# Designs tried in a protein design run: designed miniproteins, single chains. Part 94

Each design is a single chain, and the fold is of that chain. pLDDT is the mean over its residues in the fold that is shown.

## One batch from the design tools (miniprotein)

Design m3474
Fold by ESMFold2-Fast:
Structure m3474 (fold): chain A 65 residues (1-65)
Amino acid sequence: SEEDIEKFKEDFEKALEEVKKSKDKKLQLQFIEHVKGLLETFPLPEELKEELLKKLEEFEKELEA
């Protein structure tokens, strides 16, 4: 379970960076929406869930600027 959580966090961070580099706003918005949905349904620790949501919110604000 710990290994699954660690891998999820790593995969999230890698995917987020790749999506940021794409400069495709449609893809970036779809990514944010998709991951928010996953975080709602996945049985993740509350602290990790909050951390990942904050990163998504920061990215979303960057796209609005």
Scores: mean pLDDT 79

Design m3475
Fold by ESMFold2-Fast:
Structure m3475 (fold): chain A 104 residues (1-104)
Amino acid sequence: SFRIYNASLSGSATTVTFSLSWTPPTDIKDKKFYLSYAKWGSDDWQLIKILDPGSSSGKAQISGIQPGKIYQAKLYWKKDGKLYLAGIAFFNTKTGETKVYNTD
């Protein structure tokens, strides 16, 4: 099954690198993955990375982070014009804590 099994955060007070690792999906191996982020509680999603088919990990560097705020990153893919959410990772930019929620 598709699972995000690791999420980590590194960087400075205002520039961070989000890192995610997941089990490669067997049924969607030919699909690109999309990584978008937003501040928690915001609907202002920004696409930060498009990942090649078969990718099992991704990193994206983001600037303009508000220290001490929680950010969320969505990993998703597309089929027939529809978006499918693989999972969400939450990042606490003050503590470096991460939390992952998988959709299946």
Scores: mean pLDDT 75

Design m3476
Fold by ESMFold2-Fast:
Structure m3476 (fold): chain A 62 residues (1-62)
Amino acid sequence: MKELEEEAKKLLDEVHEKLGKLSNEEQAELMPYLMSAIVYLNHKDYEGAVEAAKKALKLIEE
């Protein structure tokens, strides 16, 4: 649905904005989640993309 697509894009934008403030080690820990979110978006699995992006944000907040 368009709502989940926009939510996934918004979450990825938030991860991207915060990514530049993180250490190289923290950025490396985020990469699997970012890659998963991109793959899900390319396959129109917006629920999977949102979930992967949320996991990345949770890691940043820890």
Scores: mean pLDDT 77

Design m3477
Fold by ESMFold2-Fast:
Structure m3477 (fold): chain A 61 residues (1-61)
Amino acid sequence: SQAEELLNQAEEAFQEGDFDKAEELLNQAFQELEANKPKYSPEIQEILERAEALRKKIEEA
């Protein structure tokens, strides 16, 4: 899914120390997840949980 692709890119940017890029990509991933409401398959729910975890890491960095 596009949300998963954006999240993977955001996680990579965070690992590289590019927090601005990570936040931008993470925001795009959340927009894609919102477009999938109310269709929360287990896969989409896992992506949402990962996105929320990354958001917390960025805020704590």
Scores: mean pLDDT 79

Design m3478
Fold by ESMFold2-Fast:
Structure m3478 (fold): chain A 57 residues (1-57)
Amino acid sequence: GPAAREAASRAHAASNPELAAILQEIGDKLRTIGDAIDEGIKTGGFEAGLEKGAKAA
């Protein structure tokens, strides 16, 4: 199923260190953006969350 394909894709990426490093950088960036959006929403609602996320990107 889709979950099995996702796991296989992750295993394949782990066999390619250059690709794994790029994916890790992207993941770290997305986490930072997500945290900024969540913090913005808590303080100023959805619009403030989007503004903080855009500044973090």
Scores: mean pLDDT 72

Design m3479
Fold by ESMFold2-Fast:
Structure m3479 (fold): chain A 76 residues (1-76)
Amino acid sequence: SERFRAELDAGALLLAAVTLLNLAKKYGMSVEDIRRAVELAEEALRLAEQHGLSPNLIKAARDVLEEARKLLEEAE
């Protein structure tokens, strides 16, 4: 189903975003990598909201997006 695919896609995007943010915080990743984390988190949130995925997944995506945006502001 499209919803099941959205759950897998949103989860994978969120995991990728979290991984990039953790690397950025520890190792000083480039602005481009932080921007990519923002884009991944935004897409994960969009899919989660569009397909009515779990509230916990939506909250996790929002929290990751907020953290990514803060890191991007600090890097720019």
Scores: mean pLDDT 85

Design m3480
Fold by ESMFold2-Fast:
Structure m3480 (fold): chain A 56 residues (1-56)
Amino acid sequence: TLAERNQQRVREAFAELVEETGTTRPAYADIAERAGVSVVTAHRYVEGLRSGKLVA
């Protein structure tokens, strides 16, 4: 689904930014830009990853 594709893109963007910056908390705006989603969508999926609801 579109949601699954957006989750995958956010997960990849998050991993790339963590690798580049050395922080586990990249800015949502940077994640959104790389994933090609809105900041709200990036925030929602990143919180899901951190809470364990979206398995990496």
Scores: mean pLDDT 73

Design m3481
Fold by ESMFold2-Fast:
Structure m3481 (fold): chain A 120 residues (1-120)
Amino acid sequence: SKETEEAAEEIAKKVEKGAKVVVISAGSAIPAARVFAEALEKAGAEVVAVSLKDIEKAKEAIDEADAVVIVVSESASEEVKKNAEELAKYAVEQGKPVFVATVELDENGEVIVKELKELE
């Protein structure tokens, strides 16, 4: 959606060319995460996509990344939401910029960006 594209462009502007960015998502948020990844790649970032369901693999990707983007559905399971919170805290503790996009899918599959947070 246009809102997802605009949110992705805002993140892309804050990432340096050649930066390694991990995009972390699961389930119904994956289409939105792909829009974020595409915008970041067009801005010159190297993007790695990992699942919110694989905490260990996500942490390894965060360790190698310059920035972290987490895309979570408002309707995601409690496990996926807890994993998103854990990974965001992990990345912040490593001193990495973290962007968390909370998205919702309508009945027609259109992505609505409910919230975009930049964490310190």
Scores: mean pLDDT 82

Design m3482
Fold by ESMFold2-Fast:
Structure m3482 (fold): chain A 71 residues (1-71)
Amino acid sequence: AQEALAAGRAGDPAAVPALIAALGSPDERTRVAAALALGMIGTPEARAALREVLATGSDAVRRAAAIALQM
């Protein structure tokens, strides 16, 4: 959701479960946005979810996860 993405940009760890759920969204734009927001938060749980997406995601989502892991 857009609200979870906004909380992620603010670095709110409470948004992590909602953002991890958004990585499974049928909408690729939502998955990309969730990956970037998880990178901004940077908790161990967020980083673990991003590493999983590197193995299973589409090209756009994998690229977003790679960028997020450098944050």
Scores: mean pLDDT 74

Design m3483
Fold by ESMFold2-Fast:
Structure m3483 (fold): chain A 74 residues (1-74)
Amino acid sequence: DVEELIKALEDPSARVRAEAASRLGEIGDPRAVEPLIKALEDPSPAVRLAAASALKKIGDPRAEPALEAFRAAQ
């Protein structure tokens, strides 16, 4: 369920947040785009990388400015 995975992006466990980001990317539902953009600023590098990969896989143009900023910060 996309809504449950979006909620899991705010889980206390970085592992759960990273797994949720990965699954949202596989599903490709545009409802996940804005939550995944927020996850690009997650304190865990693993979550940030999973969110960036998910957004690239979804391919929604709303994510392009955030992905460019993420790339510049790496």
Scores: mean pLDDT 85

Design m3484
Fold by ESMFold2-Fast:
Structure m3484 (fold): chain A 89 residues (1-89)
Amino acid sequence: SEAEQARRLAEVYRRAAELAPDPEAAEALRAAAEALELAARALESGDEELLAEAERRAAEVEPRLLAAFEDPATRKALEEARREVLAAA
């Protein structure tokens, strides 16, 4: 389901934030994870207002997240997080 996909991506971003050496990148990844968790809750409850809020938060964090991914160390943290989260599923 979309909610399950959003929750899994949130787990990846939260783990990537723990692994990212740059504090600004870690903060952007945490903000992205929070927006995805809000989206998952909205999708599970059918709350359109909550989904709109999640989309707004995602749009606000997107430029910071894209800037964070310009750093190879942040991309490495994301790929490692993906491997860890998917292996634990």
Scores: mean pLDDT 87

Design m3485
Fold by ESMFold2-Fast:
Structure m3485 (fold): chain A 77 residues (1-77)
Amino acid sequence: SELQEELRRAVSRLIGTKLRKIGLEFELELLEEKYKKNPSEEIKKKIEELRKEIERLEEEIKELEEKVKELEKKLKE
């Protein structure tokens, strides 16, 4: 089924994007801890860049979750 393949691809992308976000959130936590101990403009810049990347991934996750929801509904019809 074309819908089943599309759902499989959407779920795979969603899982991958969620895992990437988790990894970046962990990196952010480590950088925030480093910044607290030894503040630098370089670390602050990296924190801001990571936060922007995490926000972009959150938007992508929401789009993928809606797509998965829509495809799951079509398959249950």
Scores: mean pLDDT 88

Design m3486
Fold by ESMFold2-Fast:
Structure m3486 (fold): chain A 99 residues (1-99)
Amino acid sequence: SEAEDLVIQGRQLLHQGKYDEAIEKFEKALELDPNYAVAYVNLGEALARQGKDPTPYYDKAIELDPNNPLIWTRIANLYRSLGDYKKADELYAKASEAI
């Protein structure tokens, strides 16, 4: 879908450190599909990379699709990178149950 293609483009920009451009792609994906939980996860990741709080976006993603293993895995990876291994392990377990 167009929303999925925008998320793919946004992720490529995110890998290049182009956070503002990545955010624009994720926001466009959400304009096309406001309930696209994966786009909220990626938007939160881009904001976290800029030193901003991703929590509201991760919470929205979980609310929209609570059984999506990609959401749990992404959030777990974030907590792990911050040294919160206990929280990361809990979220990885949820991701495993959702698969």
Scores: mean pLDDT 83

Design m3487
Fold by ESMFold2-Fast:
Structure m3487 (fold): chain A 68 residues (1-68)
Amino acid sequence: SAMRERILSLIGQILRLIGEKLDLERQLEALKKSGGSQEELDAIRAQIKAIDEEIKKLLDELRELDKE
């Protein structure tokens, strides 16, 4: 059904974003250990925050589909 296809698409997008977030978290930890600048650390943190906000929006969309 069209609804099932929309749900599966949203789940796929969320899983991709979780993967990107995990990669950025690994980069952040590596940068901390290598003595990266505060500017470099803040840049990665900002990217992680942006991904978290996108995941939240997609999860909210997924929840609303359950009400339709």
Scores: mean pLDDT 87

Design m3488
Fold by ESMFold2-Fast:
Structure m3488 (fold): chain A 103 residues (1-103)
Amino acid sequence: VEERFEKLKEKVKEYIEKTDNEKIKEFLERLLKLAESIKDPKEKQNLIDAIENALAAIKIAEKLGLSEDRQLEVGYTVLLAELERNGDTKTAAEVKKIYEEIE
């Protein structure tokens, strides 16, 4: 889990350095902080995987020319759907709170 989290932090940092989307920068930074706070290895791994998939979806939305707000919405939707499928209701609630504070 720790190695995968370090790789995720590097991928997110690389994306943040290249994007002008301030809302996505804040969203991703807060998601990394949330992942760091999770003590359960399975829940932490699920969030890491969900963030990776959300980041991939954001990059696709950006290439499709979607607005900055739509890019954030796409990433959030993918992330939330994966956490809900895994039954990670507490983590999903924290992600929803982060999104509501940023949008």
Scores: mean pLDDT 84

Design m3489
Fold by ESMFold2-Fast:
Structure m3489 (fold): chain A 60 residues (1-60)
Amino acid sequence: SAEAAALERAGAVLQAAYAEAAKIADPAERLRVLTRGAEEARAVLAAAGVDPDALEIDPA
């Protein structure tokens, strides 16, 4: 379904952000990368008509 596809894409965005953040030693920069990833994931869901809250995104 379109919803399932959007959730999968949003999950992939978050997974990529987590992998990138894992390489960063500075906690502030790491949080910025995670926050950007969460925002991108929410945008993917919103563009597909899915409620962003469905993914339970917590970048902190």
Scores: mean pLDDT 78

Design m3490
Fold by ESMFold2-Fast:
Structure m3490 (fold): chain A 90 residues (1-90)
Amino acid sequence: MEEKKKALEELLKKLEEVLEALKAKDGERAIKLAEEMKELAEEAGIEPLAKAADDLLEIIKEAKESGDYSLALKAAERFIELVKKYLESL
């Protein structure tokens, strides 16, 4: 439980960094942070979170190509709420 809780707290912090990069429309930084986020989500050992992290990374890559970060911002905010719910359940 302790290791899983710490992994989720680190994931949440990284997601907040991803969200700030997306708000700044810094696609390169957002992708780098999202790759680190995906690693943390995989370490948490919760399959829905690992999948959500992978989906968000792909959305961010598409946002950088299109220049439209609206969907990526919404996806990141939804993922933050999902991680918070898992933290609350521990």
Scores: mean pLDDT 84

Design m3491
Fold by ESMFold2-Fast:
Structure m3491 (fold): chain A 56 residues (1-56)
Amino acid sequence: AKYILVVNGKEFEVIEEDGKYKAYYQGQKVAEADSLVQLMIELAKKYGSPLNYYLA
């Protein structure tokens, strides 16, 4: 399934692949992590808070 993460008003599409979670913004991979929680932390660090998310 695809996830949508919203970080500081920006929507990221998240894809799970080969045990990794990859975040895409406007078609480009911008972050990767071993868990969804770690990916959310990395996006918050790069793009700011607050962090919100929902399933797509």
Scores: mean pLDDT 75

Design m3492
Fold by ESMFold2-Fast:
Formats: sequence, structure tokens, C-alpha cells
Structure m3492 (fold): chain A 55 residues (1-55)
Amino acid sequence: ASFTDVPGVDAATGAQFEAALARHGASREALAAIDAPEERRATLYVQALELLGQG
């Protein structure tokens, strides 16, 4: 999954999201496995925040 569609995500915040995904390898696969017909930036943002909160 990409964070380019997440509003307000700068390089530092993006790096934290990537670090959280790296600590929880399965989380990156979970984000990539979103098969919604329309993938919304809000969904990615919420998931990224949840991963940061758990990491």
C-alpha cells in the first residue's frame, strides 16, 4: 500500500509508517491485500494510525 494519498503525510511521518510496517511485517501484507473496489485514503490513514499506535 502507498501513503501518497494520505493528506498531511510528510517524509518523516511516512518513514514512521514504514517503520511500523517493518516491525509488523504482516501489516504491510494486510494493507496490500485491500481488495475494495474503491480504496479510500481515509481507510489507509486509519490503518496507518492503528499500526503506529500498536508499534
Scores: mean pLDDT 53

Design m3493
Fold by ESMFold2-Fast:
Structure m3493 (fold): chain A 65 residues (1-65)
Amino acid sequence: SEIQKKAQELAKKLGGETVEKKIKAGIEALKEHGKDEEAEKAEKALEAGRGDEALGAIQKAVEEE
């Protein structure tokens, strides 16, 4: 149901405040490590409302190097 899907998204947004803060912190950490290009990709994903993709990109960048 559309209502159930929207309720799940709202719950995710309310609980996702911590996720958004972690994404921003991760972006800063990538910039400090000279990974500006990877940080920029994470920023674009966050700006597009794809917080999960942004977080995944940060984690992958950290794991690769």
Scores: mean pLDDT 69

Design m3494
Fold by ESMFold2-Fast:
Structure m3494 (fold): chain A 95 residues (1-95)
Amino acid sequence: GEKAKNELLDAILKKDFDKALELLESLFSKGDDDLILETASEIGSKNAKAAGQLLSLLLKKGHFEIAMLFSKGLEKAGSFEEALNEAVKLLSQSS
């Protein structure tokens, strides 16, 4: 639990999004939805731009269910709009 959350937070803060995706996929496959929500809330509060960058990558790779859980966590932190704006900007530049 706590170790996996801390590893995910560290990966996102370092912008190691490949590792962050692997950790998110692992948590989702185990049904650890609450850890995804809590991690998203914490990163949203600390670095909404990095959260938006990860959100754009989740959407580009078709991880829509994980993106939805992550977005709910961002909403709890009040960071969803800022992260979504960053994600939309990145998606529009790559489409």
Scores: mean pLDDT 84

Design m3495
Fold by ESMFold2-Fast:
Structure m3495 (fold): chain A 56 residues (1-56)
Amino acid sequence: AEEARERAEEGVRLIREGRVGEGAQLLGDAYKAAKAAGDEEGIRAVEEMAREAGLS
């Protein structure tokens, strides 16, 4: 949860800096980690951050 959230935050930051590919990769990694851990809260947080960053 905590690690996935921090990684997702860094991903959003990279996207906002124009480094969309790197940021999207970090968000994807955070999502996969949360899903593998069964972390429903982490999955939701990453999905919300991706949506905020303009990712579908």
Scores: mean pLDDT 77

Design m3496
Fold by ESMFold2-Fast:
Structure m3496 (fold): chain A 97 residues (1-97)
Amino acid sequence: EKLEKEIENTLKYLRDVEKLPDDAIADIESLLNKFLELVKEGKREEAYDLLITEATRLARRYAQSPDPADQVAAIEYEVFAALAEIWRAIDKIEKER
């Protein structure tokens, strides 16, 4: 599967299954769209670095909020940082073929 599809599947899961607030979904979509922009420019390593760095930063930002919805957003940003490493590994394996 292409990275674009993996990202879209993740957003659909968060919206349809996890039922995250619209604001959190919008912030996550914005970050992932910036990631895709870099990937389309051929800057794949920069795209993964951006996603990991910004997701981690936003996770810490939201974690400081006492709002339960913000706490959930913080956890989801940490998950996205971890998933970016998996997507990077898959991309490398596919390029070897």
Scores: mean pLDDT 71

Design m3497
Fold by ESMFold2-Fast:
Structure m3497 (fold): chain A 66 residues (1-66)
Amino acid sequence: SLEAEAEQGEAMLSKVSPKAAELMRQAYKYAQKSDEALKAGNTDEAKKYLRKAAELSRQAAAEAAA
């Protein structure tokens, strides 16, 4: 399942970079909020959450690469 894959990925990432794992966890939460906003018909809120998720994901990638 996607949830099991996400948990496994987070566990592996936290061994390489705890900071990157934390940023990815936050990115996932914002992605979920974006999806919830879309389901509620709130496109503006969904866009804001999606941008935050993308930004956090980029930061996580940078931390993992350092």
Scores: mean pLDDT 79

Design m3498
Fold by ESMFold2-Fast:
Structure m3498 (fold): chain A 65 residues (1-65)
Amino acid sequence: SERKKAQTWSAIAIMAMAAGMRAGPIENGTIRLYAEKLTPEIEETIKRMEELAKSRGLKLEFEVV
């Protein structure tokens, strides 16, 4: 549902910010994550977020900016 997707996005956005990333909006079922560098802490956080996103039919993509 739209509400569950919005709640999932909010959780991912909070986790992303805590790990030094920015989360983009949901576009075509995908959430893009942005950071200046791929650190081990960011990699571990992305792995945890991928499990959550997949459970709601969402995809994550990471980009270095």
Scores: mean pLDDT 84

Design m3499
Fold by ESMFold2-Fast:
Structure m3499 (fold): chain A 65 residues (1-65)
Amino acid sequence: SLEEELERLKEELERLLEERLSTVTDPVAQAVGRKEMEELLREIEELPLEEAVRYLKEKIARLKA
């Protein structure tokens, strides 16, 4: 279902963003990055289900490239 795909993609995005944040040595830059991650996840929760899934797929693809 799209709901199951949304949850899977959200978890993958969070994992990728956490991996990127773990390589940041500057505490201020890490704090800013975490805030940006939290804002991004909040925005995704407000999107219609199908749009959220499309957005997550695109974002994850860019992070993996």
Scores: mean pLDDT 81

Design m3500
Fold by ESMFold2-Fast:
Structure m3500 (fold): chain A 94 residues (1-94)
Amino acid sequence: SLKEKVIADLKEFLEKHDFSPETRKRLEELIKQAEKTDDPKEISRLVAEAIALVLDEIGRQIEQALNDLKAYERGEREPSPLAEEFRRLMEKRK
């Protein structure tokens, strides 16, 4: 059914991507709510909410990566191997 397909696709998406525990828990609750309803409009709303949560999480991950880079530049954190590699590549381009 369409409902089963949507739920399966959401579960596969959740398995393929690294989400925070908070976002994962909220997505799992939306999946459970979708499993409990047969109303196509409600399923559509739950899917839209799940998409909004995913976009918000991606935005937070980008912001956190930028903040981590900023903290490294300020000497507030020990340089990670990835941050050092990225800095080395950027220096080579100057």
Scores: mean pLDDT 71

Design m3502
Fold by ESMFold2-Fast:
Structure m3502 (fold): chain A 98 residues (1-98)
Amino acid sequence: ADIYLEAGRAALGRGDYDTAIKYFEKAIELDPNNARAHLALGEAYLKKGDYDKAIESFEKAIEIDPNNKRAWRLLAEAYEKKGDVEKAQEYREKADSV
């Protein structure tokens, strides 16, 4: 399971967001409840500028691991970049509470 997650992170580090997305999707296919894979998929979409898919991926990550402060912060960032300032503030406050 970890091999695709690591390959995806390496692609993400190179700025190859489309390759990163494919590897993270394979990691999720092998382990659908891997919160780290959903978080990493969201980061790849966020860097690519696909804010709606980033939000979906971060929401899945927090559904699996609601105590992950980074997932809440990244969800807030995605909403802010989409222009939803009220939701961005709400989720930043949630990040600070966990």
Scores: mean pLDDT 87

Design m3503
Fold by ESMFold2-Fast:
Structure m3503 (fold): chain A 86 residues (1-86)
Amino acid sequence: MKVVLTFRNLTEAQKQALIAQAQALRAQGYDVEVTVEGDTVTITIGGVSVEQMIGEVLRAIGLGLDGAEVTITFDGDTVNISVTFP
């Protein structure tokens, strides 16, 4: 299963935290790709559960989901999760 996490409307500190978490997961042997475009970070991960991955990334950035808009869509074996911060 492949999961694509897209985080939008990020501060510089939030972007750096997400990039660091993605690199840490990659170093642990997960199939991880990270892309940064402006205030948006996209993380693609294979081999983990959706719930575990969201929990780990959000803990790393310390943001929680207060006020964030979350959208989940399914396309075959791919889960797309979009998080937009206020």
Scores: mean pLDDT 72

Design m3504
Fold by ESMFold2-Fast:
Structure m3504 (fold): chain A 78 residues (1-78)
Amino acid sequence: MSPVEKALKEFEEEAKKLVEEMIKRGVSSYIIKMRLMALFTERELEARKTLSDSDVEEWLKRARKVLLELVKEIEEKE
């Protein structure tokens, strides 16, 4: 697996698990979104330190799609 595929898979799995668990616990959408954004920022910084510029752009493009789908899921559970 390429470094970008591995980093993306790890982010996607961690983010999905975080959102699913917090929704099941009845945490407010605002708090879930803030925690998700914090995770995204943390993983972006890690990607920028470890991946090439082109791989970072690919990671950001795909990770943003994951982020948007999770935000929709959070809003649907309100």
Scores: mean pLDDT 83

Design m3505
Fold by ESMFold2-Fast:
Structure m3505 (fold): chain A 71 residues (1-71)
Amino acid sequence: RPEALAQAAETLVRKLGASPEAAQAMADFVRAGATEGTVGGVHFKLVPLDDGSVALAAWKGRDAQVATVPA
């Protein structure tokens, strides 16, 4: 599950135009158990949902991306 969340974070951060280094750093934070963070002006937050899935939100300025990772 941490790996699936890390891959989702990397994908969303890259969609927001972050550098490969920033995307990798964000993935590493999520793998380490971070539930929120900021790298290279991109912010992320994990929200656990009632069904055991996790919503991952990433944003930079006005641009936002969301993914849901199943349990």
Scores: mean pLDDT 78

Design m3506
Fold by ESMFold2-Fast:
Structure m3506 (fold): chain A 66 residues (1-66)
Amino acid sequence: MKFRVRVNGSVAESIGLALRLIGDPRYEVEILGEGEFLVTHHGSEEEAEAFYEELKADPRLEVERL
């Protein structure tokens, strides 16, 4: 499953998200720009759905399911 994620916050918040995702081998992260990422989830559909809901719940993030 693929997600476009935009961080509506500081550079530090953007870096924090990128470091969290890059450390997990289930995620492929492409940096589109400062605060904007394309994330591919290689885990189960259940894990991908849970991840999507977690990201959508964060008011600092704009998340689009591709």
Scores: mean pLDDT 74

Design m3507
Fold by ESMFold2-Fast:
Structure m3507 (fold): chain A 61 residues (1-61)
Amino acid sequence: SLLDFLKKINKILDDYYAGKITREEFEKKVRELALEAGLTPEQADRVVAGLKTHVDDVEAR
């Protein structure tokens, strides 16, 4: 479900901000989760790009 997807994304973000996973692992886990949720590779790449932009914006503040 979308709710389960969002919960898993939030867990990956929490692990990244806690320093438990690297930037590369974060991107890989997000992409894999999107594919598991039934998104196409192009859609998964867009999800990764959007979250990267969000993380970069937060870290730049």
Scores: mean pLDDT 82

Design m3508
Fold by ESMFold2-Fast:
Structure m3508 (fold): chain A 77 residues (1-77)
Amino acid sequence: SEAEKYYNEGRRLFQEGRLEEAIEKFEKAIELDPNYAEAYAHLALALSLLGRDEEAQKYGKKAKELDPNLSSKIGSL
């Protein structure tokens, strides 16, 4: 899906340390699929690394609400 394409592009940018660009891609993934738990989790991680802690906590909570097992999936990346 288009949401998955944006999520995968965001993950690549995140791995390259291009955090602001990664955030834009994760936001696009969420816009296309508001239930995309993995996109919310990566958005929260990128925001946290930029010191945007309040936003990171908000999206991290949303990710856990959508998929309570997500932390085990993210930890294996």
Scores: mean pLDDT 83

Design m3509
Fold by ESMFold2-Fast:
Structure m3509 (fold): chain A 65 residues (1-65)
Amino acid sequence: SMEEERRFLEAAKRTAEELPDDHQLIKAMAREVARNLSPSLTEEFLAWMKQHHPEAAADFLAEIA
């Protein structure tokens, strides 16, 4: 459901806030978000990543381009 997707997104953001700036871990979280969530929620997570983990976000976007 959309509620379950939103809860997953918020849990992913919370977990990523508590991680060190480990590019591989943050990119792995982005891949799980992309696999489990709608494109709009995935874009929301990517926008959040750009603010909090900009290097990991850039690396992830380069991999999927």
Scores: mean pLDDT 77

Design m3510
Fold by ESMFold2-Fast:
Structure m3510 (fold): chain A 112 residues (1-112)
Amino acid sequence: PAPPAEDVGSITLTVYAPREDIERILAQDSLEAMMYEIGRALARNPEYYIEIDGPIEVFRALAAGEPVTVTVNLYDIETKEHLGSKVFHGVTAAQWVAAMEAFIAGYLEALK
């Protein structure tokens, strides 16, 4: 059994997409499922984008196997209105990699 670990810090994902796509993304229950839907949305329109922000030490800690908090902030691309946020605690390197792979999978699926 591993000892309980506290989250070392936070990574923030900021997504700009149409309200309809944001509502679909917000309906997801996992970081992986959200990233898949974000990838699909961004593949359809080059003006939609995602920003990834966090201190470099948090990314290094994640790479070293320490859990982090991931906050996803979702904005309407037209109005810049904040439509919602989800916070994921205890995100491991494996879960982060799975989320990034899901983003790529959603992006590639939408290009078919």
Scores: mean pLDDT 81

